# Designs tried in a protein design run: designed miniproteins, single chains, continued (3). Part 101

Each design is a single chain, and the fold is of that chain. pLDDT is the mean over its residues in the fold that is shown.

## One batch from the design tools (miniprotein)

Design m11515
Fold by ESMFold2-Fast:
Structure m11515 (fold): chain A 73 residues (1-73)
Amino acid sequence: MGGVKETQEITDKVLERLRGRYSDRELEAVRDIHLEGLPPGVVARRYGLSVSTVSRLDREANELAVEIDEKRK
């Protein structure tokens, strides 16, 4: 079982990788999805983003999380 610590550490690394490509608002949206498990529609409304944008951010973040996890393995 990966604990809260492992999820937090991977998420922090994902956000660091995305920081140069996305705005702070978009990075906050990614954090809400990954750490709090909020649906893309809820996050899109919270940050004034489209659902398509949030879904794309979530996909990019998941791809980076897999890459980070593989490097850790």
Scores: mean pLDDT 75

Design m11516
Fold by ESMFold2-Fast:
Structure m11516 (fold): chain A 95 residues (1-95)
Amino acid sequence: DKKELLKFYVDEYLKAFNLTEEKLQRAIEKLKNLPKINEGAIESLELYLELLKNEFTEQQLLDFILKLLGKDSFSPEELEAFYKNLEEEIKKKNS
């Protein structure tokens, strides 16, 4: 269940930015060809592309989400709140 909530967030993130696996790969390629690029952003996108092609662990999904949010970690309280927010977002999508 929690792995599915984390996967939902990542899928919605990709949809919000109109990113498919193919578009994500092209975005990475374009960023690599720009001067003065943010290497951390490219590394995060490449890591996500690898995770899309492989089976995810809950921890791998969480680590990717933390990078998207610019956070090092969640406290237990923040993580619980995050999961509750994801459940509410899923309900919104179904309404």
Scores: mean pLDDT 70

Design m11517
Fold by ESMFold2-Fast:
Structure m11517 (fold): chain A 75 residues (1-75)
Amino acid sequence: MTRVVSAEEALEELRRIAEARAEEIAAADPANVPPELLRLAEVAARFGELRRAGVERLEVTTDEQGRIVGVRAAA
């Protein structure tokens, strides 16, 4: 599913997901980070890049399990 949100809403959603997965993040071995956490980090990096470029609205894509898999600039 894809939806358009403000940059602030996207940041809040990413923060909420990170908070919900805080135990997994805290338990992660720095030498062997789970793929799901790596993907979350990639999405966060992309979001930061778009925000620095002045993008105010983002298109957020989630998979069938409701996990964020992509972020891009909305029209």
Scores: mean pLDDT 70

Design m11518
Fold by ESMFold2-Fast:
Structure m11518 (fold): chain A 81 residues (1-81)
Amino acid sequence: MSVEDLLLQALLQLSRTAAENNDTALLEEMNKVLAETQSLSKEEALRKMAEAVRRAYARLKEKGLASPVLEAIVAEMEAAL
């Protein structure tokens, strides 16, 4: 899996978790990041997505909503970056 595919998978999992838990602010942030990355260079898009994943993961972990699958995806992302 490419770093880009991994980041997109992480953002998708975060968006689903936010939607399932009615975290509208987090869902809106994830959707905005996905939209904005369409106009950025690959390097800038990857950086912006990684920062968004880190913030969203920290937020969900504080709420006790981080799954082992999400933790594994984030760990793989950090190892690939």
Scores: mean pLDDT 77

Design m11519
Fold by ESMFold2-Fast:
Structure m11519 (fold): chain A 60 residues (1-60)
Amino acid sequence: MLLEVAEQAPEELRDFVREAAEKLIKDPNNASVVTAAALLLASAGHPELARQFIKAAEEL
């Protein structure tokens, strides 16, 4: 689930990823939020979490 990915994010990104997850739960069609969160996670050295976030968003 998107919120579970947020809890696994590094502390510096956790608030952003949680907010992104909450926005996607309300509006699953917000592709820009998915892209921004995934890119940020991957750029921070967490490509596995980025993939999990994209997968969870696609399942909404």
Scores: mean pLDDT 79

Design m11520
Fold by ESMFold2-Fast:
Structure m11520 (fold): chain A 79 residues (1-79)
Amino acid sequence: MEEERREQEREALENQERAVEAARADTRKALTEKGLSPEEVLERVDGMVKHAQASGLKAVEELAEAIARAVRATVEELE
């Protein structure tokens, strides 16, 4: 149980970090190269969080919230 939990936590953390980095890069690209507005990017992220919450899966909800925080921080950095 503890070893399995630690391995799952490690994989979840690695996946979260990878997803957060990808989200930051995609957000920067969307704002600077694709010409999306900050409002459009934030609406997409809000939709993703709502969808994750509707799934009822805590891991999915936590991952979506982490991605959403990174995206919002990136939007604020580029404003």
Scores: mean pLDDT 76

Design m11521
Fold by ESMFold2-Fast:
Structure m11521 (fold): chain A 88 residues (1-88)
Amino acid sequence: MQEIQELGRKILEAYENKSPKLPELVLELARKFGLDIKEVEVTSIEEVDGLLIIHFVDKDTGEKYIVYIGKETYNSGIGPVTQSTLPR
């Protein structure tokens, strides 16, 4: 799990630095969670109460996903976009 936290940290740094590597890091994280995705497009990014929330799409299938990253913990998760995709 330390490897996933390190990716979360790198994604936060890429976001803060407006790095062109952000989609690549999101793709790497998605693959670590077992998603068979070849290419991603980051559609929006929001910050909510210590969480970085990144919306992205699988460019092959058009399926939409949300990744969330804790800004202090670097814990992350990925889910498909539904009306209740955010963790309860």
Scores: mean pLDDT 76

Design m11522
Fold by ESMFold2-Fast:
Structure m11522 (fold): chain A 73 residues (1-73)
Amino acid sequence: MSYLDQLRSNYQQYISQSQQLLQDLQTNGGSWRQLRMSYGRALRYLGDVGGSVDQGRDLDRQLYRAGRLDRQS
């Protein structure tokens, strides 16, 4: 019910969407563009929540991996 709870909810939503898009990219050659945009939004919400080094590292790692997949396919 707080503003921070809303931000955390939005962050989790973007993470879930990004994970689904990543799977689509890996199996069906989905849109790298959409995946990158989704992760970018998640990172911004992460900053607003005060950040989490672990969450930031995981997102950055997944973005790097997705970019590599796009270049190979």
Scores: mean pLDDT 60

Design m11523
Fold by ESMFold2-Fast:
Structure m11523 (fold): chain A 95 residues (1-95)
Amino acid sequence: SPSIREAVLLGAEAGVLRMRLYVLLKEAKKYLSPEKQAEVERLAEEARRLIDEVEEMVQGLVDNKEPLSEEQRREVEEKLRRVRELLEEIEKLLA
């Protein structure tokens, strides 16, 4: 049976990705040129938007004690996958 546990775990994954992004942004500011920092900020803006959308959805479900639907699960998984891809692109700019 779908429980709020799945929603909470996906929210926790979004939180981990937010922390990874924070670390990468600190490194970018320290080590990259202004032009590369601008590229990192563009990628980071998209990643933050997707993380915020996941966290808002999860918070709404938890607050209302509603289970995650199959549609919502697919949407969250796709957004988190896209965030991981964006973080990998930022890591490549730092390499």
Scores: mean pLDDT 87

Design m11524
Fold by ESMFold2-Fast:
Structure m11524 (fold): chain A 74 residues (1-74)
Amino acid sequence: SAELRALVEEVLARHGITDPAAIERALQIIELVRASNGSLTRREIAERLGLSPATVSRLTTPLERAGLVELRPE
């Protein structure tokens, strides 16, 4: 939704992340976690979306701090 996009943009901007690709990846992560009933690890997200572990860590940290995702420990 447009409201979720605006919130994600604001959250990521507070962490210096403003590039459109990172915003789209963050939205994909949120949708994937929601579809999986919140029981995904960072590794599973990386594998499902074809992202590097570094990219997943960089994006999931601010999203978890903002309460937008809840991840399973590895």
Scores: mean pLDDT 85

Design m11525
Fold by ESMFold2-Fast:
Structure m11525 (fold): chain A 81 residues (1-81)
Amino acid sequence: SEREEEERRLLEQQLELGKRLQEMYDEGLKKGPEVLEKKMGEVAAEMAKVVSPEDAKGMAEKLLEMGRAAIEAARRREAEE
């Protein structure tokens, strides 16, 4: 029961972290790609404390991929004039 309670708390923490990450994503995209990159790096480091390094790396890779797409979109806007 204690182990199941710990696992449930970890899932709740992951969901809450994901919700905050989404807000940071939207804010970073609105303010600029440099801010997004820094915020994503901090979140990736925090995830590494909760999950295995391999799992944290996989999650960070997805976050970076999404961030790169956002940065590319921002660069396209600048290149347009």
Scores: mean pLDDT 67

Design m11526
Fold by ESMFold2-Fast:
Structure m11526 (fold): chain A 70 residues (1-70)
Amino acid sequence: KITLSKEEFLALLEQAIAEVEAQIARNPTEDLKALLEIYKEMLELAKNDIEKAIKVAEERIKKIVEERAA
């Protein structure tokens, strides 16, 4: 139940990495490589400290929503 959100977060992050890797395979760009590095760092943080990784993601989402609401 409650642990599902953590599992979903990891699954979404792994999916994002796979998506960016597929894009790099088709058309390698510096921006995509930088994005892949960021996602891989985030995944490592999530595996070592999943609670902190989720909090960071929630904070980023909150700021985006707040900016759009302004």
Scores: mean pLDDT 70

Design m11527
Fold by ESMFold2-Fast:
Structure m11527 (fold): chain A 80 residues (1-80)
Amino acid sequence: DWKLVERLEYDVDADSLEAAINGFLDGAKESGFKVEILEKSETSAVIEAVNEKTGEKLIIKIEFDEKTKTAHVTIDVYKK
């Protein structure tokens, strides 16, 4: 069973929601995670990243502000 062990929350500069999504997808894949986009809208996305070798799962929530070109990111870290 997955258990929530920590939450990270921060802002990152991004030219678009798409740029922010691609940054997290690439970073997670390079770190050994299998990634899936669970939800996507014009302003937000939810990404699931699972690493079966380490028993880790990330739920990455991105909310993009077009005016400031800033993505607000919440990462929920789960472990077995």
Scores: mean pLDDT 85

Design m11528
Fold by ESMFold2-Fast:
Structure m11528 (fold): chain A 95 residues (1-95)
Amino acid sequence: MEKEEKLKEIIEELEKYKKEVEKLMKEKGLSAEELRIEIALDENLSPREKLIKLAAIRAVVDPSIKLEDLARWILSLTDEELEEAAEIERERALS
């Protein structure tokens, strides 16, 4: 039950940000790649927040990706793995 509640919370965060990404792309004309770079380089976001937002961008670009699968992946990561994954995305944005 507690693990299912945490999974639901991450799914709701992903759905909320997915809608925000779609709105930003329509209203500001930003590409998914531009949003990905902005999020990956945002020093004000925690590693967890970065990965959730980056996962939501991925789900907008590829609608075959299930938000539940992304949420399960994020929930499976330790704090150290979250920091490492966020740093990999930052390095990718700088390349």
Scores: mean pLDDT 82

Design m11529
Fold by ESMFold2-Fast:
Structure m11529 (fold): chain A 72 residues (1-72)
Amino acid sequence: MAVESLERWREATLQQAKLAKKFGLDEHSRELERIAEELQEALKAGNIDKALELVKEGQEKMLEVNRKLIEL
């Protein structure tokens, strides 16, 4: 179901935040943790439009983290 997919995405985002923090990307780690927290609140509120915007924002941040990790 869509909610289960979004919850799995939130968990993956938190794992990516931990990875970013391990490599010294503290600001990116904080941003990913914020996105995951806001996504949880949007899902609790049933605000799917906000949840989708947060997923989009998180995907952009995860792409940036992956680029920086490759360039290390």
Scores: mean pLDDT 81

Design m11530
Fold by ESMFold2-Fast:
Structure m11530 (fold): chain A 87 residues (1-87)
Amino acid sequence: MEEEAREIAREIERLEREGGSKEERIELLRRAVEVFRRQAEAQTARMKENNETVMVDGKPMDPEEAMRLLLERVEEELRERIEEIER
């Protein structure tokens, strides 16, 4: 999973340096978000198993709630980035 994220990062750098189509960039962003989602879900499950909380703005928050907010923001950023690339 971490290696997959690094692979995607290297591919993004390659496309930026060597050039690439809008479609290739959009597909890489979608893959990056999917990898991030899987990592976040795995981390959240582990934290729940250990009865851990996430500190958000100095307040303890349930890991599932924190993950939901984080994924919502990431999905919004992905949408904005795709729209920017398609222009």
Scores: mean pLDDT 74

Design m11531
Fold by ESMFold2-Fast:
Formats: sequence, C-alpha cells, structure tokens
Structure m11531 (fold): chain A 59 residues (1-59)
Amino acid sequence: GDKEEALKKAVEGAKKMIESGMSKEAAIQLAGRELAEATGLSVEEGVKLVEEALKKEGI
C-alpha cells in the first residue's frame, strides 16, 4: 500500500544518506521525519519504522 511504498523510499533515502557519510542516527531521524510527513504518522512512529527496516537488512 501507500505506506509500504513510502517506507521503502524512506529506507532507500536513509541508505543513500549513510553512503554519503551521514551518521546512521541522523539518517534514521531525517528519513523517519520525512516518512511521517508523507504518511501522516507521528515522527516517533516514522523514525521507529525506518530504524526497524534498516535493522532487518543488517544495517
């Protein structure tokens, strides 16, 4: 659904930020906030979803 697609985009954005030299913590916070704004989730929920998705991928 739209939320799953937004999460995939946020996770890919976080990966690119990390690859560009951003800290993992900063990338998760930024991507999570962007996910929250796109989907209507809280910032805390968006950040948690991005963090959990990266963790499942071994990042």
Scores: mean pLDDT 84

Design m11532
Fold by ESMFold2-Fast:
Structure m11532 (fold): chain A 72 residues (1-72)
Amino acid sequence: SRAEALFEQGLAAREAGDLAAAIRHLEQAGVLANIQGDRELLARVLRELGRVYEDMGDLEAAERMYARADEL
């Protein structure tokens, strides 16, 4: 799906160190997963956003993303 493709693009951007692109792609993947009711993909997106925020040193944002994923 387009949501899964955006998720994979987010993973690739994070691996390349382009954290801004990673956030952009993962946020778009999350919006589409939410619209589609794909709770499993949404949880995966939120966990990856948490990891990106950890890479940025934003531990508070990371914790919020992990908490949101755990609520699904």
Scores: mean pLDDT 90

Design m11533
Fold by ESMFold2-Fast:
Structure m11533 (fold): chain A 84 residues (1-84)
Amino acid sequence: MREERQEIVEKGLADIDGVIEYVKTLDAPEELKNELIKTLEEIKQELRRLGEADLSKEEFEERYLELVGRAQDAIAEFLKKIGY
């Protein structure tokens, strides 16, 4: 349903915004923080477009999980670079 997809997208956007805000508070090189933030901002744009797309439920879920995976990979790589 449209409302269900919008809720999923809004939650995903809020989760990413929370990560961006947290990253800004970390004692880490600004270059690495900026690289992660740019990647997360691009994923946010893709997520917004996904919420507006006329997709089947299965296509929506597959693309959503792909975007979540990309965000998780970017966060993991950043944390590895800063010694976590």
Scores: mean pLDDT 83

Design m11534
Fold by ESMFold2-Fast:
Parts: structure tokens; sequence; C-alpha cells
Structure m11534 (fold): chain A 84 residues (1-84)
């Protein structure tokens, strides 16, 4: 992948890692859902900006990353809810 894509994904990856740690610490589900939505909103804003400057050949990589983040969040929230 390009160095630019790796830089774009660094902050969302750190936010996801923190969300996982808070879920492992049994943070309230409502707080996890709110922060998960903020991560997705931030990522959607980054992808919208990135799609205007990166070549179209890289757009599938942006979509794949967005889907992976969304799925990881869904799995995290479902696993947390199952522990309640």
Amino acid sequence: GSASLNLLFGVPDQQLAQLQRDADALAPLSDLRARAQNILDYLDSLIQIASQVVPPSLWPALDAYRQAVSQRIADLLAAHEAKL
C-alpha cells in the first residue's frame, strides 16, 4: 500500500485498539456505541477527503478498510453485549 494510506489508517487503528481495551474492561455499552460511531464518522470523513486526492486504483483499498473497520466494530459490540 502507499505510505499515505498507512498514515490515514494510523489514527483509526489506534482508536479501535482503545475501544477494544475499554470493551475488555467492561465499559458501558452505550459509551462503546457512541465512540464506535465517532470512529466511523471520522473514518468516513478521512475517506471522503482521501478519495479526492488518491488515484482511483486505490479506492477499493479505502472501501475494504472501511468495511473491515465496520465489521470489527460490529463484532466487538456483539461480543460485549453477549457478556452482559
Scores: mean pLDDT 80

Design m11535
Fold by ESMFold2-Fast:
Structure m11535 (fold): chain A 56 residues (1-56)
Amino acid sequence: SDDLEFVRTAHPSEIVKRFKDPQVLALARAVTEASNKEEAEKARAALVDRVRALLE
């Protein structure tokens, strides 16, 4: 889905503007606040999973 591709690649702030959901906000913040690449990738995967759930 184009929405999922957007969430995989877009800046977290743009994802929050598109998906006005409290869990998306929390997960987008986790991506930006990640201390290392592994934490950022884990947070991004969770963000993708949350958006996928919202689209179903």
Scores: mean pLDDT 83

Design m11536
Fold by ESMFold2-Fast:
Structure m11536 (fold): chain A 72 residues (1-72)
Amino acid sequence: MEQNEENGLRLARALGISEEEIRAAEAGDEAAIAKLKEREAELKKKVEELKKKHNGDGEKVKKELLEWIEKK
């Protein structure tokens, strides 16, 4: 079983994706899966930027990432 799958669901929850959307994605809803992947791709780019800015300080990366998500 892939650890990445569980981490992806945790990230989806942190991004404010509803439990209903997560459930739909798990049931194979292609639209819900696409939405999760789109958010994950944006998150990945932002995380990479923030990791370089904060030199791997995960707490600072999380704080600034959440602020960025709230503004979207």
Scores: mean pLDDT 68

Design m11537
Fold by ESMFold2-Fast:
Structure m11537 (fold): chain A 94 residues (1-94)
Amino acid sequence: KLEELVKELVEELKKKGMEDIAKMLELIYKFSKDLVDLEMKIKGVKISKDEKQKLIANIMSSYFQGFSKIFKRSGDEETAKAFEEIAKKLEEFA
């Protein structure tokens, strides 16, 4: 389940002292779920739970890829790498 992957990533980040990145991951997960739920409701479209989780994971991966590029451009290679690894694991889930 996507929720279990997010929990695992959050705990790994906390163990590395990256607590702010862990909080950001939790916020983006909640936001992405709310967006997908709203879009499905507006369009009157029903998708399977598995398809919904893959869509949420793809949206999250895109956000973290964007954050990685921004932090790399600012010279924060360590934070950029953390976001890149999160994005990759989310993309592999999708």
Scores: mean pLDDT 85

Design m11538
Fold by ESMFold2-Fast:
Parts: C-alpha cells; sequence; structure tokens
Structure m11538 (fold): chain A 89 residues (1-89)
C-alpha cells in the first residue's frame, strides 16, 4: 500500500499538485493514512483516516474515520480525473 501511495503522490506532482504530507502506518491489521495535497488552483485537500483488513476484504465501511477517508479520496479522484482530461484534451 505505501508503494502504491508513493507512486500516486509522484503522479500527482507530475500533474501540478503539491504533496505537503504523506504518511502511512500499519499496525495490527489497521492501515492509517494521512495525505495533504495542494491542487494547482491552490486548494488544500486533506485525506486522513484508517481502514482495516476486514473492511478492505468485505468492501463495507461503517466507521466514521474510514467513511471520511473514502469521501476525501473520492473528491481527490474526481479532481485528478478532470486534470487528466484537461492534459489529454
Amino acid sequence: MLETLERMAKRLEELGFEVLKLEVREEDGVTSIELVIRTPEGKTIELSGSITEEELEAGVITRPEAQAMLAALKELMEIVREKLKEEKE
């Protein structure tokens, strides 16, 4: 997971984003993530939360921390998709 997030951060920087913080911690089957990025427009997006191995396997997320992380991740993915579309077209 850390390697995947590092590759994502590098790709974001290539798209003009600024990675202000990237931390991943794994303990007792819980992965905690803290990501702070600045968009090319100057908006700061904070993605922080945790996800358990069971939540990943089941695809069901009920904890508020994991739900907040998914919401922030969806917002980030939408912004990245729009930037990729602009660069391609």
Scores: mean pLDDT 68

Design m11539
Fold by ESMFold2-Fast:
Formats: sequence, C-alpha cells, structure tokens
Structure m11539 (fold): chain A 86 residues (1-86)
Amino acid sequence: AEEVIKLAEKAIELARAGRAEEAARAAIEAALLLAELSGDPARGTALVLRAIGAEILARLGREAEGAAEAIRTAEELIALAEALLA
C-alpha cells in the first residue's frame, strides 16, 4: 500500500514539473499495483483507464489536461491506498 502512495506522489511531482506523459505512466503503475493489492479489480481498472486517458491527452499535445488528469488520478490512488492501510 505504501508503494502505491509513493508511485502516486511521484506522478504528482512529474505532472507539476511539466512531465505529463511520465506522470500518467507513474499513475498507471500505481493503479495496477492498487488493483493487485486491494483484491478489487474493478476499482483498480477504473483508475488504470483514467491514467491511460491522461497519457493519451499528453501524447496528443494536451499536456496541461493530461497533467491535471494524472494529478487527480494520483490523489484518488493515495486516498484508496490509505484506506487499505487503515
């Protein structure tokens, strides 16, 4: 669970640095790890799809939108990972 938080925090840092595609990829890794750890594949799949959407936006040159979506997805991943720790 702590590893999900670290990957999600990395995604936020990358997005703030203007590295939107890398931020989206970090969010994808965090979402996949959450899906494995939570035992709820449906929840993890939804977040993976959102992170993939952020990567697509970044690749299409919509970097600000991709970065914003990566941050939002990462914040949701942190909240869910913290719930697993409680």
Scores: mean pLDDT 80

Design m11540
Fold by ESMFold2-Fast:
Structure m11540 (fold): chain A 67 residues (1-67)
Amino acid sequence: MKEELKKTLENAIKAAKEGNRDEVTKYLMKAISLGADIDSVNRIAQAVGEGNYEEAVKLAEEELKKV
């Protein structure tokens, strides 16, 4: 459902702004299960893995615009 996916991506963005890797990972996995583009989510996860939370936020905001 688009509304739940939107909320999940908003929570992922919030967690990324807080630098909370575990919470970002949790919400990204949930976003995939709700129909988020897996390639986009993998790019966000890569940015988080590199410690680039600013880039992760930008990529997640781009994915949120598609919902």
Scores: mean pLDDT 83

Design m11541
Fold by ESMFold2-Fast:
Parts: structure tokens; C-alpha cells; sequence
Structure m11541 (fold): chain A 79 residues (1-79)
């Protein structure tokens, strides 16, 4: 699927960027956030690659968005 291939490529680029940001970060909390997001996108990428339908892609997107929101809310509370 062209859509699946595009989503996979986008996730691969995002993972590479997040890993670079984590490596460049001197703040442990910020580094941990970038590492967490990279791990989340890595899991999403594996699921996208195994998806056989658009419904599965939509479910993966919804789950990933919810997990991202939870992670960001957790880190926002760590001041």
C-alpha cells in the first residue's frame, strides 16, 4: 500500500530525528522524553509494517496518538 509505505517512511524519519534530539539533550528529563517518543514510534512502525488494512492503520494511529498524549502529560507533570 502506498499509504502504508509513506507512513512507514515518515515514522522512520521521526525516529531518527528523536534519537538525534535525545543524543544532543543535556537535560535527563528531556532526553528521557525523546527516548520514550522514539520507542513509541518504533513500536508503531512495526505495527504499520504488519498492517493489512486501512482499518488497522487507523487503529494504530489512534492508539499511538493516545500513548503519545499520555507520555507528554506525564512529562509535563515532572517539574
Amino acid sequence: SPLRDELAAGLERAIARLRALAAASTDPVTRQLYQGLAQLYQAALAQVRQATSEDQLLAIAAQTQAQMRALLEEYAKQK
Scores: mean pLDDT 87

Design m11542
Fold by ESMFold2-Fast:
Structure m11542 (fold): chain A 67 residues (1-67)
Amino acid sequence: TVTASVDGATATLSLDAAGRLVLTAELDGRTIRAVLDDEGVWHVEAEEHTALAGGAAGNALLKWREA
């Protein structure tokens, strides 16, 4: 596990049970998790994505866009 701080964000690099590279980043108290696939592409897991969108307000706007 490697931890680094970048412009007020804290990032941790680790390996998951499948041996994939996992980046966990904290920004303004929010957690973002991304996994590196076999093609070298980062896939963001949407666990804390709603926090970045401003919670309920962001979710309502997204629903309007999908309608």
Scores: mean pLDDT 56

Design m11543
Fold by ESMFold2-Fast:
Structure m11543 (fold): chain A 60 residues (1-60)
Amino acid sequence: TTAPATIDSKTRTVTVDGKTGTIVDYDPLRRVYTADIDGKSVTVTVDSVSGNTYTGTGEY
């Protein structure tokens, strides 16, 4: 399932489909973040960056 995702780089958290979790990994070459949301691994591909806020698509 895919949904819009928001990343707060200052707190190292990601929010997808109203659920929030902690970033556990980052691939700078692909601009992909991996987060743990309620024990599930979620992958976020970043489309845009504005300061400490990144937006993109989350897959979970």
Scores: mean pLDDT 80

Design m11544
Fold by ESMFold2-Fast:
Structure m11544 (fold): chain A 64 residues (1-64)
Amino acid sequence: MKEEMRRFIERALEVIDEKGEDDPIAQLMVAVLLAVLLSEGKEAPKGKTTRERVEGIAAAYGLT
């Protein structure tokens, strides 16, 4: 689970870096990550950018 989550986060960051934070796929990946985080009872990170939100999710899972 933790390694699978790490891989998904790394892929989300790759998409953001390649296509930009406003890319629909990047936004969808962040929405999925937030849904998983909230389903585990964790608080949503307060980031302004899509990248900041993904980094906040990584930190919440101890993946930084």
Scores: mean pLDDT 76

Design m11545
Fold by ESMFold2-Fast:
Structure m11545 (fold): chain A 63 residues (1-63)
Amino acid sequence: GGLTASIAGVLRGIGLLTDVALGLPVSDEEIAAARAAAEAGTDKELKEKALKLIDEAEAAKPP
């Protein structure tokens, strides 16, 4: 169901934040893929949580 996609979005967001915190390279394609996964979710609360985590990862990413 759509809950699985919502959970996957949150986990991807956490993964991106972790990678940025460890100084690992995060590509624009990885950000885009995570955002697409979050947008596919049907759970509103988890979707909003996932998008916030992804936005935080993107903001923390060095240019």
Scores: mean pLDDT 78

Design m11546
Fold by ESMFold2-Fast:
Structure m11546 (fold): chain A 82 residues (1-82)
Amino acid sequence: DEEKRRKVRERLEKLREPLIERGKEIEAELSEEERADIKARSEKEGIPEEELENLLRALRDPEIAEEAEKRVREEAERVEKE
């Protein structure tokens, strides 16, 4: 179901914005492997490397990661019930 996949993608993009902003406040260094993955993903997905770096920095905080996973799960469940 292409429409369902599109809706999930759009809602995940909206959830990503606050995580990117939170990541800007985190001064955590990323490993070379993480940076290589970010570059590859940026080229494939068309997402700026800086946004992916900030997203990963935010997700390295266990509390932020847990809340993000909860939000993603809730949004996916919501789309399934539509």
Scores: mean pLDDT 72

Design m11547
Fold by ESMFold2-Fast:
Structure m11547 (fold): chain A 87 residues (1-87)
Amino acid sequence: VRLSRAERDALLERSMALAQEAVRMLREGKSVEEVFAAVRARVDELPREQAIRVLRFMASYFATHPEDPRLQELARRLREAEAELRA
């Protein structure tokens, strides 16, 4: 199914909001496992194609921060979840 421009923009905004919340949770001392579970629960409310796009965006964003090993681990787990949804 083709996403409209408005739907793509809404997904980008949601993806960025979730990424910022994940970073905030890590700064507050939450584990990578807790943060991943919280993100996954929100993404699971979306249709599969949208969930895949959100997970892909977040993983790519976190991968651009090699200085934070927790963000790298979170990116890895998000990539695994995206691969599961594509299978």
Scores: mean pLDDT 82

Design m11548
Fold by ESMFold2-Fast:
Structure m11548 (fold): chain A 65 residues (1-65)
Amino acid sequence: GSIQRFVEQYQANLQTLLQLYQKEFGIQQDVSQLDLNLTPQQLPAPQRHQLVQALQNKQPYVPPS
């Protein structure tokens, strides 16, 4: 399958995944900010990279304007 299909499946569980991620790593604010408005599948490639970096660095995601 395509990566989009894979990401879409993750989006269905995105909130659960984010909650588990926050619980495991203690990152509530950083991850919650991107929860409802931003999903990996809806972001263009450059923004996906920034999102991944924010999550890895445990920082709030700030979208480019």
Scores: mean pLDDT 50

Design m11549
Fold by ESMFold2-Fast:
Formats: structure tokens, C-alpha cells, sequence
Structure m11549 (fold): chain A 66 residues (1-66)
């Protein structure tokens, strides 16, 4: 479970860094917040596929908000 949380966190941080580099600080911050919610939602029953779908939804929500 910890490795999956780490993978999601790393992916979120990388995406946020890319948006921050583009001057989109608000979008980067929103993505980090939603990504942390995804990390916090991961438990012993969460599959890698489910985590990926949750992260994809978080990215979409961040983009729709920005």
C-alpha cells in the first residue's frame, strides 16, 4: 500500500512541477491538493488500476477548476 501511495504522490508532484514551470501555480496547487486526497484514499484493498483512475479524475478536476 505504501509503494502505491508513493507512486501516486510522485506522479502528482511531477505534474504539479510541470504546471508550476508554466506559471500555472494555482493549477499546480489544486493538483497537489487533489492528488493528496487520492493518496489518502488508498488502502489495503485499493488496486493500482483504481489508484490510476482516481488520479486521472483528480487531474481532470484540477484542469476543469483552472
Amino acid sequence: VEQLREDVRAATERLAADYRHQGKEDLAQKLLELGQEVVDSIDENTTREEAALRLAKAVKEALDAG
Scores: mean pLDDT 78

Design m11550
Fold by ESMFold2-Fast:
Structure m11550 (fold): chain A 59 residues (1-59)
Amino acid sequence: LPTRADVAEIARRTGLSQGAVSRVILGYLTGASQAAMAKTAGVSVAAASRVIRAYEALL
């Protein structure tokens, strides 16, 4: 699971709220599509993709 520090760093890099970042990452870890993650987090599909790429870069 991502740490609070990982969520904060991704939020800082993407310009999104920590809540939106957490929801995108939770969707990613549960196997949701980018469109489903974007809808649940209330962000664009492009923003969801940026969060996933930033998260993968931290692994």
Scores: mean pLDDT 80

Design m11551
Fold by ESMFold2-Fast:
Structure m11551 (fold): chain A 76 residues (1-76)
Amino acid sequence: SSQQVIQQVQQLTDQAIEELRRLAAAGASAKELLDLMRDALSQLQEIKASTSDPQVHQAVDQAMQRIEETARRLIG
């Protein structure tokens, strides 16, 4: 269902943001943070491509924005 997919998108997003913050706190390089961001964005794009549901598309677009903003802030 769309609700289950949206929940998966949210969980993936929260995990990616937590991992970005954890790696940054541990002194990870900008490359490592960008690689993690790229992997998360790739997974979200695959979910978006797998369905025509506009609610899922909106959830993915918001998730991608949150991950990109977090990575940008952490890289400085």
Scores: mean pLDDT 90

